# Designs tried in a protein design run: designed miniproteins, single chains, continued (4). Part 94

Each design is a single chain, and the fold is of that chain. pLDDT is the mean over its residues in the fold that is shown.

## One batch from the design tools (miniprotein)

Design m15259
Fold by ESMFold2-Fast:
Structure m15259 (fold): chain A 78 residues (1-78)
Amino acid sequence: SLEEKIEEAKKKIVEILKEAGVPESIIEGVTQVLDVAKEENTKEALELAKRLILHELKKNNVPEEVIKEIEKILDEVV
């Protein structure tokens, strides 16, 4: 299901961001956005969540290679 795919993606994204040394507050923001998308359970909500997450990571100077990996994970859910 889409809900299960979002939950698995969330788990992978959290691990990647933690390994990259991203601050916990940013990781919590990312997980909250994904939890909302999971509750809404629509492709449109997931596409919005993807845009918000990628924007936040870029704004906080997360390395481009990490951002690309996260984008790929989110693209595989859709």
Scores: mean pLDDT 86

Design m15260
Fold by ESMFold2-Fast:
Structure m15260 (fold): chain A 79 residues (1-79)
Amino acid sequence: MRTGLLASGRFAGGRGGVLLWARREELLLVITKKGEPPVVVRLPRSFLDLSREEQLAAVLELAKTVLGPDAAFEEWRFY
């Protein structure tokens, strides 16, 4: 799939969620934290060269910088 939603997740404890969205010219990671505006991270397209396991690990590491070191996924889906 050239563009669209590539992955989504929800964080444990109802803390927020994450969307990995591909556009024509950009790859975006949108991290939502309950009660706060979303954090948008622009990722290099080479991020998609990582395995699904490596992508999930990298997203969780980025989420921990926004949500704190205890951040964990309750739900995760690749599309």
Scores: mean pLDDT 80

Design m15261
Fold by ESMFold2-Fast:
Structure m15261 (fold): chain A 112 residues (1-112)
Amino acid sequence: KKEEIDRLTEEAIARIDAGEPVEVSLTVENFDEEQAKAVLDAVLRLVRHAAEKNPEVPLKITITFVTDKPLEEAKREMARFTGPLGDELARLAAEHDLSGLKLEIRFEVKVV
């Protein structure tokens, strides 16, 4: 749900500002475009904020896609998300030094 994604993002940003390790889990249901966009925006905000404030503090992001789609379709939808995310992260790396950033991004697919 977009509101939950936004809330978790703001909570994580506050912890980054405090110099605290962050572990955040964001969920996208049935590859909903609004939720996917909210998660993409959230990841970029978190990475940028960590790089600017406390790059030495661990930031762990887990993105979970919950879907009733067959695994093959789920994999294609995942690729549609990870491609743009990779492009935007590359753009951030050109603007900020991400080499010191302790960043872990995990992707999970749950077929229900």
Scores: mean pLDDT 81

Design m15262
Fold by ESMFold2-Fast:
Structure m15262 (fold): chain A 91 residues (1-91)
Amino acid sequence: MEEEKRKIEEELEKALEEARKALELGKQVPSVYEDAEAGYKRIEELVKKGRELLKEGDVEKAKEMAEKALQATKFLMALVESAARKAAAEA
C-alpha cells in the first residue's frame, strides 16, 4: 500500500516536471504558447486532484489521475516539440 502511494506520487511529480519543460519550450514558440499554458494548467489540476485522492486513501482514482497527467504531459511535449521543429525549419 505505501509502495503504491509512493509510485503514484513519483508519477505525479514526473508529470509536473515534464509539463514544466514543455511549457518552457512552448514559451519560445508563439504559435503554441497559449496551448502550452492551457496544457500545463490542466496537468497541474490533475496532479493536485491525484494528491488529494492519495490523502483520502483512494489509491485507484489517484493512479488514474497520475496516468492521465503523464499522458497529458506526453501529448503536450509532442505538440510543443513538433511546433518548435516546424518554427526552426521555417526560420
Scores: mean pLDDT 83

Design m15263
Fold by ESMFold2-Fast:
Structure m15263 (fold): chain A 85 residues (1-85)
Amino acid sequence: DELVEALRKVAEGAAAFAAKYGLAETAERARRLLLEAAERVVSDPEEAARLVAEALTLGPEALGIEIDRERLEEEVRRAAEELAR
């Protein structure tokens, strides 16, 4: 849990930094999605993978870069399933 707490503090710092570039709402949305995914990784790994993929696309999309979300979701889901074994 110490690592999770440290990552949350880093995410808060990154969100504050992003605010200077008008990306505060995007950063906060991504942070929220990642926290929700962490809570679901054991009970609903498919939804957790979808949330992680969505969070990972928000930054690039805000910068005009599109990512194949379906492929990313599949990769994240596979990794989560392997870690849960």
Scores: mean pLDDT 68

Design m15264
Fold by ESMFold2-Fast:
Order: C-alpha cells, then sequence, then structure tokens
Structure m15264 (fold): chain A 52 residues (1-52)
C-alpha cells in the first residue's frame, strides 16, 4: 500500500484522528504527539491525498 507521514504544528495526533473522515481501506497510526502515519490497505491515492 501507499504510506504518507503527516506532521501537524500545534495539534495533537488524537485530535486530528477524531476529526478526519477515514475512508475504507485507509489506516491512520499515531507516530507521536503531532505526527500521523497514513497507510492505504484498499484505498486510493486520491483518498489518501484528501485525508492528508
Amino acid sequence: GLTVTVTFEDRKSSDVIRTVHNPIGVVVTPKGDNSLLVSAGSGTEEQLRTLA
């Protein structure tokens, strides 16, 4: 699958995860306080771009 790391300034990963609409086949994993790892299991690149 495709993997994208997203880092947020002045936001906790937990807050972002709660507000992001997670399409089917996309997995979001916290990598730290302000960082997320986004992986596609069965989602498309377009879905990842929208999520990130």
Scores: mean pLDDT 50

Design m15265
Fold by ESMFold2-Fast:
Structure m15265 (fold): chain A 91 residues (1-91)
Amino acid sequence: MDEVIKELRELGEKYPLSLTVAQVLNKVEYLKKTNPNISKDELIDFLEETLEESLKLALESAKKNNDKEMLETTEKAAKEIREFIARKRKE
C-alpha cells in the first residue's frame, strides 16, 4: 500500500494540473479508516473511480478554456493512470 501511495504522489507531481492527488490520498486514508478490512480489489476500484473523475474534471476544464496544452497533458496523464491501475490489478 505505501508503494501505491508513493507512485500516486509521483504521478501527482508529474501532472499537478490534471490530478488532484492530495485529495485522492485523503479519500483513500478515510476509506482505510472506515473500512479496515477493505480488499485489494475494492481499494483499486476506488482509486480507479476517483482518479478517472479527477481526469474528467481536468479534461472538461481544458476544453472550456480552449487549452490545447492542458488537453494533451491530461490525455498523457490518463494513459499513465490507466497503466498504473492495470499494473496494480495484476500484482
Scores: mean pLDDT 76

Design m15266
Fold by ESMFold2-Fast:
Structure m15266 (fold): chain A 74 residues (1-74)
Amino acid sequence: MEESIREAAEKLKELLKKLGHEELAERAYEVITKLVEQGKLKEAAEVLRKIHEKVIQEDFEGAEKIIEEAEKKL
């Protein structure tokens, strides 16, 4: 579970970097990995899923909002 979330977060980071959103990529990776480190595995998985959904929709502003809200919970 934990390793699978980290691997998916790394793939999301690579995708965002390829799309030109390097700062969002780093922030998304940081917030997801910190949630995993805190034992908030379900929350980490949901945040990852929501960010990925927004990225597929090319809604990068929506992705940033999800990251901001998750960062406030750290």
Scores: mean pLDDT 83

Design m15267
Fold by ESMFold2-Fast:
Structure m15267 (fold): chain A 100 residues (1-100)
Amino acid sequence: SSLEKKMIDYMNELIKAIEAGDVEKALEAVEKFKETALERLEAAGVLSEEARKQIEELAEEIKKAVEAKDLKKAVLLLVAAQIWLVGLEFEGENGLAPSP
């Protein structure tokens, strides 16, 4: 719950920074979102090397969209990241992912 709240707070900071056109604050929020996402996956027991790489690549794509001032793409990528994270946590918590 603490990491989930922290991630929601960083998502809101990112959206607010994007809406304000504050690229520097938006990039800082993406980095914090990425770090919190990795912490959430580790806590759920689903942080594989593949999951880490996907989060890192997704964060870089969001940063590129922010720098290009493609706010629609940045928001869509952020929403996609959140859906993917919730899905992985659900699989981990419910034992639906096959054990290695």
Scores: mean pLDDT 77

Design m15268
Fold by ESMFold2-Fast:
Structure m15268 (fold): chain A 81 residues (1-81)
Amino acid sequence: MTKEQLTAQAKATLADARAAAAEYRELKANLTKENVPRYVGAALRVIGEGFQAELLLKKGEELGSQETIELAKEALEAAGM
C-alpha cells in the first residue's frame, strides 16, 4: 500500500469516526425507548472506527507517513467521545 492510499484510508476513517461520534452524542442527548437500538449501533460503530484508527496509526508509523499518523490520531480522539 502506498503512503497516498494509506492517507486516503485515514481521511475516510476520520470522517466516519466523526460521523459515528456525532450520531452517538445526538442519540445519547435525546435518548428514547424507540432510538435505543440506533444508540447502541452508533456506539458499536464508534468502537469499530477506533480500532481501525489504531491500525492506521501503526501502519502510518511503519511507513513513516506523518499525514496518516496525524489523521489517525484525530480519528482516535473522535472515537474516544
Scores: mean pLDDT 84

Design m15269
Fold by ESMFold2-Fast:
Structure m15269 (fold): chain A 95 residues (1-95)
Amino acid sequence: MDFPLTVTVKITKKDGSVEELTVTINDENDLLPQAEKIAEKVFELGLKIGDTVTITLGDKSVTVTVKSKESLATVIATVLSQAKQGDTITITVNK
Protein backbone atom coordinates (compact mmCIF):
# COMPACT_ATOMS: atom_id res chain seq x y z
CA MET A 1 0.00 0.00 0.00
CA ASP A 2 1.36 3.41 -0.99
CA PHE A 3 0.88 6.28 1.48
CA PRO A 4 -0.66 8.79 1.58
CA LEU A 5 -3.73 6.89 0.33
CA THR A 6 -6.80 8.97 -0.63
CA VAL A 7 -10.17 7.24 -1.07
CA THR A 8 -13.78 8.37 -1.54
CA VAL A 9 -16.34 7.06 0.98
CA LYS A 10 -20.02 7.12 -0.02
CA ILE A 11 -22.50 6.51 2.82
CA THR A 12 -26.04 5.59 1.74
CA LYS A 13 -28.54 6.34 4.53
CA LYS A 14 -31.75 4.39 5.26
CA ASP A 15 -33.78 6.99 3.28
CA GLY A 16 -31.59 6.37 0.19
CA SER A 17 -29.76 9.72 0.34
CA VAL A 18 -25.98 9.67 -0.08
CA GLU A 19 -23.31 11.48 1.94
CA GLU A 20 -19.80 11.60 0.39
CA LEU A 21 -16.46 12.24 2.08
CA THR A 22 -12.79 12.05 1.09
CA VAL A 23 -10.48 10.18 3.45
CA THR A 24 -6.67 10.40 3.45
CA ILE A 25 -4.67 7.67 5.22
CA ASN A 26 -1.14 8.86 5.98
CA ASP A 27 0.43 5.52 7.07
CA GLU A 28 -0.50 2.00 8.29
CA ASN A 29 -1.08 3.28 11.87
CA ASP A 30 -3.66 5.78 10.49
CA LEU A 31 -5.93 3.00 9.08
CA LEU A 32 -7.87 2.35 12.31
CA PRO A 33 -8.12 6.06 13.34
CA GLN A 34 -9.57 6.94 9.89
CA ALA A 35 -11.93 3.92 10.06
CA GLU A 36 -13.09 5.14 13.51
CA LYS A 37 -13.88 8.58 12.02
CA ILE A 38 -15.88 6.93 9.22
CA ALA A 39 -17.78 4.73 11.73
CA GLU A 40 -18.59 7.84 13.82
CA LYS A 41 -19.95 9.58 10.69
CA VAL A 42 -22.16 6.57 9.83
CA PHE A 43 -23.63 6.66 13.38
CA GLU A 44 -24.18 10.46 13.07
CA LEU A 45 -26.10 9.73 9.83
CA GLY A 46 -28.62 7.49 11.66
CA LEU A 47 -27.01 4.04 12.05
CA LYS A 48 -28.02 2.24 15.28
CA ILE A 49 -26.71 -0.84 17.09
CA GLY A 50 -28.40 -3.93 15.59
CA ASP A 51 -28.67 -2.36 12.11
CA THR A 52 -27.13 -4.13 9.11
CA VAL A 53 -24.47 -2.40 6.99
CA THR A 54 -23.10 -3.43 3.57
CA ILE A 55 -19.57 -2.24 2.74
CA THR A 56 -18.46 -2.50 -0.90
CA LEU A 57 -15.02 -2.06 -2.46
CA GLY A 58 -15.07 -2.80 -6.20
CA ASP A 59 -16.50 -6.31 -6.76
CA LYS A 60 -16.12 -7.21 -3.05
CA SER A 61 -18.82 -6.65 -0.43
CA VAL A 62 -19.36 -7.59 3.20
CA THR A 63 -22.61 -7.33 5.16
CA VAL A 64 -22.43 -7.07 8.96
CA THR A 65 -24.84 -6.58 11.84
CA VAL A 66 -23.48 -3.64 13.85
CA LYS A 67 -22.62 -4.67 17.43
CA SER A 68 -20.70 -1.49 18.37
CA LYS A 69 -19.01 1.55 16.81
CA GLU A 70 -15.63 -0.14 17.52
CA SER A 71 -16.65 -3.36 15.70
CA LEU A 72 -17.82 -1.33 12.68
CA ALA A 73 -14.51 0.61 12.67
CA THR A 74 -12.58 -2.71 12.63
CA VAL A 75 -14.52 -3.92 9.54
CA ILE A 76 -14.02 -0.54 7.80
CA ALA A 77 -10.26 -0.65 8.60
CA THR A 78 -10.04 -4.14 7.00
CA VAL A 79 -11.73 -2.82 3.82
CA LEU A 80 -9.49 0.30 3.78
CA SER A 81 -6.40 -1.96 4.01
CA GLN A 82 -7.44 -3.50 0.64
CA ALA A 83 -8.08 -0.14 -1.10
CA LYS A 84 -5.90 1.50 -3.76
CA GLN A 85 -5.32 5.17 -4.55
CA GLY A 86 -8.54 6.80 -5.80
CA ASP A 87 -10.82 3.86 -4.89
CA THR A 88 -14.43 4.37 -3.81
CA ILE A 89 -15.80 2.56 -0.76
CA THR A 90 -19.59 2.42 -0.47
CA ILE A 91 -21.21 1.97 2.96
CA THR A 92 -24.94 1.22 2.80
CA VAL A 93 -27.10 1.38 5.94
CA ASN A 94 -29.73 -1.27 5.22
CA LYS A 95 -33.44 -0.76 5.91
Scores: mean pLDDT 82

Design m15270
Fold by ESMFold2-Fast:
Structure m15270 (fold): chain A 120 residues (1-120)
Amino acid sequence: SELDKLIEKLKALIEDTVKVLEQAVEYMRRIDPEAAQRIEELLKKVKELYEKIKKSTDPQEVIDLANEILKIVDEIIRILEETAARHSGEEKARIQEMIDTLRSLKEELQKLIDEVKKAL
């Protein structure tokens, strides 16, 4: 069904978001270990929500869990923005690139969530 295809796309985009967040944690461990720890704790919550999404057969539950992931992504973006303010040069540019990537993924996730809601 159209709904099933949209949910599969949403799951794939969440998986991509997790991979980007894992890369962000690995990079941050090298330049700001305290920020890395904060992001890693939030990433653990994203992974727990994603595991629930993978096991869910309820489209409404998937929407609710995906919205919780969006809130956590916003918190991670805030941490990265705070961290970027304390860095300069190539390190700041790399953090800004991660922020831009996460903002793009967040916009795509929001659009898919809205499309799933319309298909219900």
Scores: mean pLDDT 91

Design m15271
Fold by ESMFold2-Fast:
Order: C-alpha cells, then structure tokens, then sequence
Structure m15271 (fold): chain A 55 residues (1-55)
C-alpha cells in the first residue's frame, strides 16, 4: 500500500546516500514503532520484502 511504497522509496534513498542496511532498518523500525507516518510493523515488513525484490 502507500505506506509500504513510501518506506521502500525512503530505504532506496538512504542506500544511495551510503547508509548501512542495519542503520536503515533500525531507523525504519524505530519510526514504525513510534507510529510516524501511520506505518505499521506489517507495512515495514512488506516494504523490506519489496525493496529486496527490486534490487
């Protein structure tokens, strides 16, 4: 959904800036736990799976 798509876009941008995968995952997880942007843990999982498949 839109939240998952936005998370994927954010992760791709962070990778292009040279951020480590672990750092990206930690920050994304922290944001989901805080409820930022309306994303859920499920949305984060879907975004990570989609991101992995898009590489």
Amino acid sequence: GPAADAAVDTLKGAVELGASTETILKRASDRVKAGDGGATVDDLQDALEAFSRSL
Scores: mean pLDDT 62

Design m15272
Fold by ESMFold2-Fast:
Structure m15272 (fold): chain A 81 residues (1-81)
Amino acid sequence: SEMDKIREETEKFLLELYMEAAARLSPELLAAFQREVEAVVKEANKKLDEAEKKGDIEEARKISEETKRRVEELLRRALAA
């Protein structure tokens, strides 16, 4: 389904960011990054579940893009620390 594609593309993008973080961050910064990403992903999944119940594909895409931006910002900040 289109919802499954949005979820899979989001997960793939976040996995790539995690791999970059794992390669570039200290263990301490990586652990902090992981905790922050887990919180963002938990919130995003709740919102995606609501969008799926409503059949709102456009809202699901918006949630996915916002989630990607939030995790990119978290990585940028962690790399600057």
Scores: mean pLDDT 88

Design m15273
Fold by ESMFold2-Fast:
Structure m15273 (fold): chain A 83 residues (1-83)
Amino acid sequence: SAEEARKLAEAAKQALTAVKRLADQGDYDLASQVARLLSQQAKQLGFDKVSQLAQQASDAMARGDVDKALQYLAEARREAAAA
């Protein structure tokens, strides 16, 4: 629904902000978990592309690839906003 899409877009925005902060602090495991929680939320709401992008962000962060993780999460936010 449009309401679920708006809530997911806000969640994606908050997740991107939190992941940037945690990565800047060196908390890569927590940053990865934030992206994973966004992926699970998107999957529960039926937004498969947002879920896949957020999962890729989580995986990249777990490998220490911060730049790629933030790119995937920014894409997830854009997809959520477009839904």
Scores: mean pLDDT 87

Design m15274
Fold by ESMFold2-Fast:
Structure m15274 (fold): chain A 99 residues (1-99)
Amino acid sequence: DPLIERIRKLGEEYYQRYEETHSIIDLAKAAAFYMLYVVASGLKSSDKDPVKEKAEKLVLKLYFEYAVTKDPVLGKALSIINFLNDDFEKQIEEIESLK
């Protein structure tokens, strides 16, 4: 599916940027896009998928960063992640708008 593949690649691109920059906003975007991939792929909690496992680890890392920093931008990112839906183009725009 071209849309699902695009979402996965966006997650990978932001994760690569995070590994190079250590920017928390790149981490937030990577986590959000990987979670959007999980939603778009219809993966359930019991499903075993390497991208889903990576998404879960990155979201957990965001929760720990937010618990320590209380950064409003991280709060916004976690809100987007918690309320992801199947309006995928709109969700891509919302994630891209994180600053």
Scores: mean pLDDT 83

Design m15275
Fold by ESMFold2-Fast:
Structure m15275 (fold): chain A 86 residues (1-86)
Amino acid sequence: DELIAAYDALVDRAADILKQLSPEEQQIMLQEMAEASRRLEGVTDPAEVLRAFSEALRRTASRISDEELQKQLLELAEEARRAAES
C-alpha cells in the first residue's frame, strides 16, 4: 500500500517534468519508460517496479540537455530508489 502510494506520487512528479521537456526529449523519456514497462511484464513486486522507474529516470537524465530538468529527474530517481528499499 505505501509503496503503491509512493509510486503514484513519483509518477505524477515525473509527468510534470515530462511536460517541461522539448518534444524530442519527451520522446526520449517515453522511450525509457516504455523499456522499463516491457521489462516489468508479469512483475507484481512494487519494489521492483520502483527500482525500474528509478533506472528509467536516470537514463532519461543522461540523454537530455536541460541541466535543471536533469537535476529534477536525478532527485526523483533517488527518491524512487529509496522508496524501493523501504
Scores: mean pLDDT 82

Design m15276
Fold by ESMFold2-Fast:
Structure m15276 (fold): chain A 77 residues (1-77)
Amino acid sequence: MSDEMRTNLLRISMEGTILVIDRALPKLTPEQQKKANALKDRLKALLARLDAGQLSTEEAAEELNKIERELEDILRS
């Protein structure tokens, strides 16, 4: 798979996670909303770094996995 294809799939996954957060926000407590918005900001920063060529696809995927785990913890609290 080309690096361009990997980057595009990773971008789609990150954008998808932002959409999941946006859809969940109205159902969350104010404390959970604060935490979820912080993850959304981290995802936007991660996308910007990926687009700027400041991250490898491997590093970006690893950070996305960490954010997804933190999101699960918020939704279960």
Scores: mean pLDDT 83

Design m15277
Fold by ESMFold2-Fast:
Structure m15277 (fold): chain A 78 residues (1-78)
Amino acid sequence: SMEDIEELERLLELAKEYAEQGDLVTLKAAAHEIAELARELGVEEAAELARQATREKDPQKMIELLEEAVRIAKEHLE
């Protein structure tokens, strides 16, 4: 739904802000939320990418994985 797409985009923007601030703990929490929401929406590919992001140590790689996860989820929900 549009509300689910908006929530995924909101979580991604928060994740980017946390990465810029160096708040890796909250960044990982946001990645977990994206993974769970993608799973609940039935977009397994997006959920797996977001889960992979939670295991990364590099914030830039985490954001790249989360951007791809949200992109895939949006394509499946459109």
Scores: mean pLDDT 86

Design m15278
Fold by ESMFold2-Fast:
Structure m15278 (fold): chain A 89 residues (1-89)
Amino acid sequence: REEAERLYKQFEENYKEFLELSSALPPDLREEMLRQIEKARKIADEIMKNKEPTDEQIRKLQTIKDTMETMTKLAREAAREREEAEREA
């Protein structure tokens, strides 16, 4: 469905941004988040193989996308804190 495609695109965009910023996260936290993202991505990929995703699958994809947005925000915060730490003043 169109909704599933939209949610999947938003997930992919946030995932790409997360990868760009994730080096600022502590290594252990980064690894844990990447494991969760990989599991979520597999679920999202399975949903997207279904030409007619169920409403339950669409809700699951929404949750996956929202979780990815949260992880990306944390990566942005970590990148900001790293930049501030490198800037003495």
Scores: mean pLDDT 79

Design m15279
Fold by ESMFold2-Fast:
Structure m15279 (fold): chain A 72 residues (1-72)
Amino acid sequence: SYLDRLRKRLLELGASEEFADKVVEEVERGLKTQPFPAVLKSLGVILRGPTVQGMIDGLNKVDVENLKKKLK
């Protein structure tokens, strides 16, 4: 699933397993009311691809720091 891909990408960028799980949980929560690109954007992620997979693969360390600031 793309959420498994998101978790893996966060780990590749140096996020802890606990933080990667927290991001996935927040994205799953957001998906109840918004499409995936809007959820990522609301969490401070810059979208760099036209596909969900491309958006995930385009994540960098700046996006991880923004995610840390947005999540409690």
Scores: mean pLDDT 85

Design m15280
Fold by ESMFold2-Fast:
Structure m15280 (fold): chain A 94 residues (1-94)
Amino acid sequence: SLLETLEALYARMRASTDPIEYARLAANIAIVTAYYAQEEKAPPELIQELSELATRASRILRAAQASGSLSEAQRAELDAIVERSIAVARELAA
């Protein structure tokens, strides 16, 4: 299921010590959650919020790939994006 996929990605993200892998997993979580919301026919406002989170996570990933590093501020933003994404995914599965 999409929730099982997201929980697996989240577990991998928490275990990752590689900043680029961390950012890639975070971006994938946000993207998959936005897709999950569309499949579940969530309210348009929620789909828009999740799409914006996916876009922000993807931008951070691109910045991290270019620099080879992930700043404390970028990590905190990815953590917030993932926390919100996983919370929404669990709500959609309920």
Scores: mean pLDDT 90

Design m15281
Fold by ESMFold2-Fast:
Structure m15281 (fold): chain A 91 residues (1-91)
Amino acid sequence: MAEKEKAQEIIKKNEEILKALEELLRTGELPGSDVRKDVAEELRELAGRILEAGKNAPPEEWEKIAEDILKEFKEKLQKEIEEAKKKLKEL
């Protein structure tokens, strides 16, 4: 059923985003052409939000803001994965 395929795609996409984010945090390099365009765009948007939030903030406050944004982003993706897995179990 289309609903099962949609839930599986959400899990796959969010897991790929989390993996690419971990690599970005480890290397400091944005994803190259080897990463899906939609995954790369999510990471660029995240980086843009962190940079925008840091404008006019002191360095110590910016670090905390960046950590809060990263935590919220990861928690949102994990929640979406869990909800999609729950739907798959009920299908």
Scores: mean pLDDT 77

Design m15282
Fold by ESMFold2-Fast:
Structure m15282 (fold): chain A 83 residues (1-83)
Amino acid sequence: MKAELEAIGLTLRAIGAELEGDLEALLEEAERLLELAKKEPENEFIVEQAKRVARMAIELARRQGDEEGLRRAEKILEEVESL
C-alpha cells in the first residue's frame, strides 16, 4: 500500500497540472511515476497510473503544439511500456 498511496498522490497532482494546462508540472509527475514503476514493475496499479499520466502529458502536449513536450511524454510512455 505505501507505493500505491504515493502513486495515487502523484496521479492527483498530475490531474491538477492537466487542469491548469501546466505541461512541465504534468511531465514532472509522469517522470516521478515512471521512477516509482521502475522500483515496482510487477505492481500493475502503479504501472497503469504511470501509463495514464504519460498519456495525459502526450494529449496536453499535442493540444499545446509543444513538440519537445510531446517527445518527452512519448519517451516516458515507451519506458513504462518496456517495464
Scores: mean pLDDT 88

Design m15283
Fold by ESMFold2-Fast:
Structure m15283 (fold): chain A 69 residues (1-69)
Amino acid sequence: MSEAELLEQAKKLLREAEEELKKGNVDAAYEKLQEALRLIGQLSKPPPELVAEAYRLGTKVGLEKLKKL
């Protein structure tokens, strides 16, 4: 997979994860976030803003999972 393909797929997964989180589908959001992070980890130079967005979304997902414990 090319760098451009990895970047576009990671961006798509982060967008879908945020959509799932807004719908209250926390587990679906978590799965999409994990896949996005896996793709970001394969990038030679991940954009700082993309990494920041992934961590911001990860914090929101983590907090929602804690509320269900």
Scores: mean pLDDT 81

Design m15284
Fold by ESMFold2-Fast:
Structure m15284 (fold): chain A 61 residues (1-61)
Amino acid sequence: SRLEEVIEEVKRLIREAYAAGKSGKEIEDEVERLMEERKLSPRERAEVRAAALKTMSELVA
């Protein structure tokens, strides 16, 4: 689905940005911008943010 594709894109973006040395704030801003560009609904944004938080926590642990 489109939402699943966006979630996978966001996970990849987070991993690549973290590997490039970007801060958590910079990564968060990039994810929010991508969600705005994809015109996601509030419900879809919540699912993407949950996936993003999980991905970031796995990289920091």
Scores: mean pLDDT 84

Design m15285
Fold by ESMFold2-Fast:
Structure m15285 (fold): chain A 94 residues (1-94)
Amino acid sequence: MEFEEEIKKLRDELVAAGRRAVAAASQKDPETARTIQGLMDAAVEALKKGTKEGLRKAALIVYQMASIAEEVDPELAAELQRLGDKIEELIEKM
């Protein structure tokens, strides 16, 4: 797979997992939901750059999202943690 296609897959996975995290958080705390939404938007923009620096920034933000989501949905937090790991794996190939 080309880096462009891999970045697209990571972005699609991030949006899907992030939306579920926002939905889960909104049931408990609207402020937490807004925080996760803002982090998701920032990570998506970082991935869109298609650069090593952009991907590193996206991975850090995704790990932050995972940490916040752990109190809301531990399974979803684990999914976000794995997504951060996938982003780091892609960086190593670049």
Scores: mean pLDDT 85

Design m15286
Fold by ESMFold2-Fast:
Structure m15286 (fold): chain A 55 residues (1-55)
Amino acid sequence: SSIQQDIQQLQSTRDLVQSTLDQAQRDGSPQSKIDDLQSTISGLDSVIQQLQQQS
């Protein structure tokens, strides 16, 4: 289904953002950048969970 493909794409995007967060933490990036990345991951997790309820 299209929902299943959307879930896979969102999971891939989440993995990329997570890798960026891990690198930002390792590099000592500003807290504002860390916070933004964490917020993005939380938003992606919420959307993924909602779509999974439909699949």
Scores: mean pLDDT 87

Design m15287
Fold by ESMFold2-Fast:
Parts: sequence; C-alpha cells; structure tokens
Structure m15287 (fold): chain A 95 residues (1-95)
Amino acid sequence: SKEQKIEIILLIGRFMLETAARDLLEKYKADPEKYPLEKVKEEFRQIADDIIAVGKELLKKELPDASEEEINRFVEELRAYAQKIIDELEKELKS
C-alpha cells in the first residue's frame, strides 16, 4: 500500500541517519581536536540533507501521485529525526 511504501522509505532514511551519526561519533572519540563537536554537527547536517534529498526523490518515484503535502510531511519527519540526533550528539559530547 501507499502507507507501507512511505513507512519503508522512512525506516531506511532513519537507519541511514543513525549510521552516519555513529560513524561521525567514532571519529570524534578517536580525535576530538581534529574532529570537534561543531565539525561533527556540520558534517552530519550535510549528510542528513543528502539522505533527505535521496529519500524525497525515491518517494516521488515510488509514489508519482503523492501530493506536495505528503512529500513535505515525509521531509519534515526525516528533518525532525535528524534534529533529534543532533540534539542527542550535542548532549553527549558537550560534557
């Protein structure tokens, strides 16, 4: 169904965001002077933008009849999830 396709693409997007965050966190822990928190957050934002853009294109391809409102909701859900990850990274790494 349409709902199942949206949920699958959201699941993939969230998984990709979590994987990117873990990889960047590993770099920070290895060398925080070369990879400071602000650089981690900046690189994560760039990766998140790319993941969201790819997810949006995939959604349009799989659901060509999707409305602008449905596409915008999808994008905002992934952006909210990315922001949650940024907040968690900041909370853990600022101490």
Scores: mean pLDDT 84

Design m15288
Fold by ESMFold2-Fast:
Structure m15288 (fold): chain A 68 residues (1-68)
Amino acid sequence: MLEEAEKKARELRIRGGAEEGIYTMKGSALKIESGEEGEKEAEKYREKGEEILRRSEEEARRLVEEAR
């Protein structure tokens, strides 16, 4: 049922966004504590968060399309 797939897709997007936010916060904390070395690690955390968000959006889209 499409409505069920849309609900699951919405939840998946929300979880992806939450994970991105967590990675962003971890990066910020590391940058504050470790200076320049922390900035490099923070950049990796931001990239990982963005990748998680993007994958969640793609998976959510597929879930809705497959339910059509």
Scores: mean pLDDT 76

Design m15289
Fold by ESMFold2-Fast:
Structure m15289 (fold): chain A 90 residues (1-90)
Amino acid sequence: MQMTIDQQVAAMGQRVAHLVALIRQRRTDDALRELIVLRGMMLFYATLTGNEDAITARFDRAAELIRQGRYDEAIAVIEEAFNSLLKDLK
């Protein structure tokens, strides 16, 4: 079954919200696992737009920030990655 771009964007948005909630709850291991899933989803679309290096760098930085307990900075990087992708997909 094919999903529309709007449905795919909504699904990614729900994953971003869930990841942010896990980070705010200090569930570090769960947040890192969810980050891997979200990275895979975003990389698929980033490959279509030629932005895979930027998405990879942002997710690697987010993982490092989560491991360091720098949660607000990690959330900002994750939201920046999603907003950048959303701008390309609309």
Scores: mean pLDDT 79

Design m15290
Fold by ESMFold2-Fast:
Structure m15290 (fold): chain A 91 residues (1-91)
Amino acid sequence: VKKVVTTPDNDPLLYGQDSSVQIVFDIQDGKIVGVSVNGVTITSSRIIGQQFGDTSISQDQANSIQDSVRQEANADDNTATSVAHMLGYVS
């Protein structure tokens, strides 16, 4: 089980906010088996099982991921969008 920690210095979605935001993906066989945002574990099946970095993510799927992150981690819109972007959604 591999964990990926992302703290992108140049991510415009996190830059200019108080970006102490830490996103940790727990990846097994290229699939997300766990995710946490600032230490809050996301349990939504919308994210779990997703291919990490899958650029084929639809807008509806990206929106669903963002909503899960907002609700479970009390994340702002920029943080939720950054998570979806890291999962392969490119606006």
Scores: mean pLDDT 59

Design m15291
Fold by ESMFold2-Fast:
Structure m15291 (fold): chain A 58 residues (1-58)
Amino acid sequence: GAAAEAGARAGERAARRAGGGPEQQKLGSDYGHKGGIASGDVRGGIAAGGAGGMEAAR
């Protein structure tokens, strides 16, 4: 329903911002040098968004 739909869109939007935002690219690049985190590499957020979408649908 509407709640699941809104949750899925919110999760996907948040994941896209994390994985597709230029600011996140800068943060990810700087942090990746130190911690090895690459959550913002290209559109890696799509994979996270898919997982988040499944949880939101539940």
Scores: mean pLDDT 49

Design m15292
Fold by ESMFold2-Fast:
Structure m15292 (fold): chain A 87 residues (1-87)
Amino acid sequence: SMETKRARREIILLMAGVTVYLMRAYVLVKTNAPSEEVLRTLDRALALLDEALRLAKENPELPAEIVEQIEQMRADVEARRAEVEAR
């Protein structure tokens, strides 16, 4: 459907935004930025992932691999967030 095609495009754009925030978090860690700034950056990535997951669940016609990719990336970001909090 047109709704499914629109949702897929939106998910791709959201995932691109996640990649940008993850690259920012990497640079912040490498330059010894405050943990609070790293956490805020990871929280922004999580917000985009939550929106992508919501769109994927509302559009069951999308390939299961899309949901799996979003859930895996969300788990990876949550793990990184926990490591930063443990500092």
Scores: mean pLDDT 89

Design m15293
Fold by ESMFold2-Fast:
Structure m15293 (fold): chain A 85 residues (1-85)
Amino acid sequence: SSMDGYEGLLYGQLLSAKPFLSEEEYKEALELLEKGMKIRKDAMDLYQQGKITWEELEQKVKEAQKLIDKAWDIIDKAMDKYLSS
């Protein structure tokens, strides 16, 4: 699915950044990505089952995106640290 492709792309980008991250930064970014992806998957599943509204789905997707954005902030800050050295 297109969602599976997006997840694969995000994990691939994180793996490509791994040499520039500490073990702790990598672990935190991975955990944030996994949490965000789980919220998106759970929300889509609930919507498909008719258990939440479209508006509730949009709010949960937005929440998930904030977690994904936090993961990328960790990566960006780590990359910036190496570029400024």
Scores: mean pLDDT 81

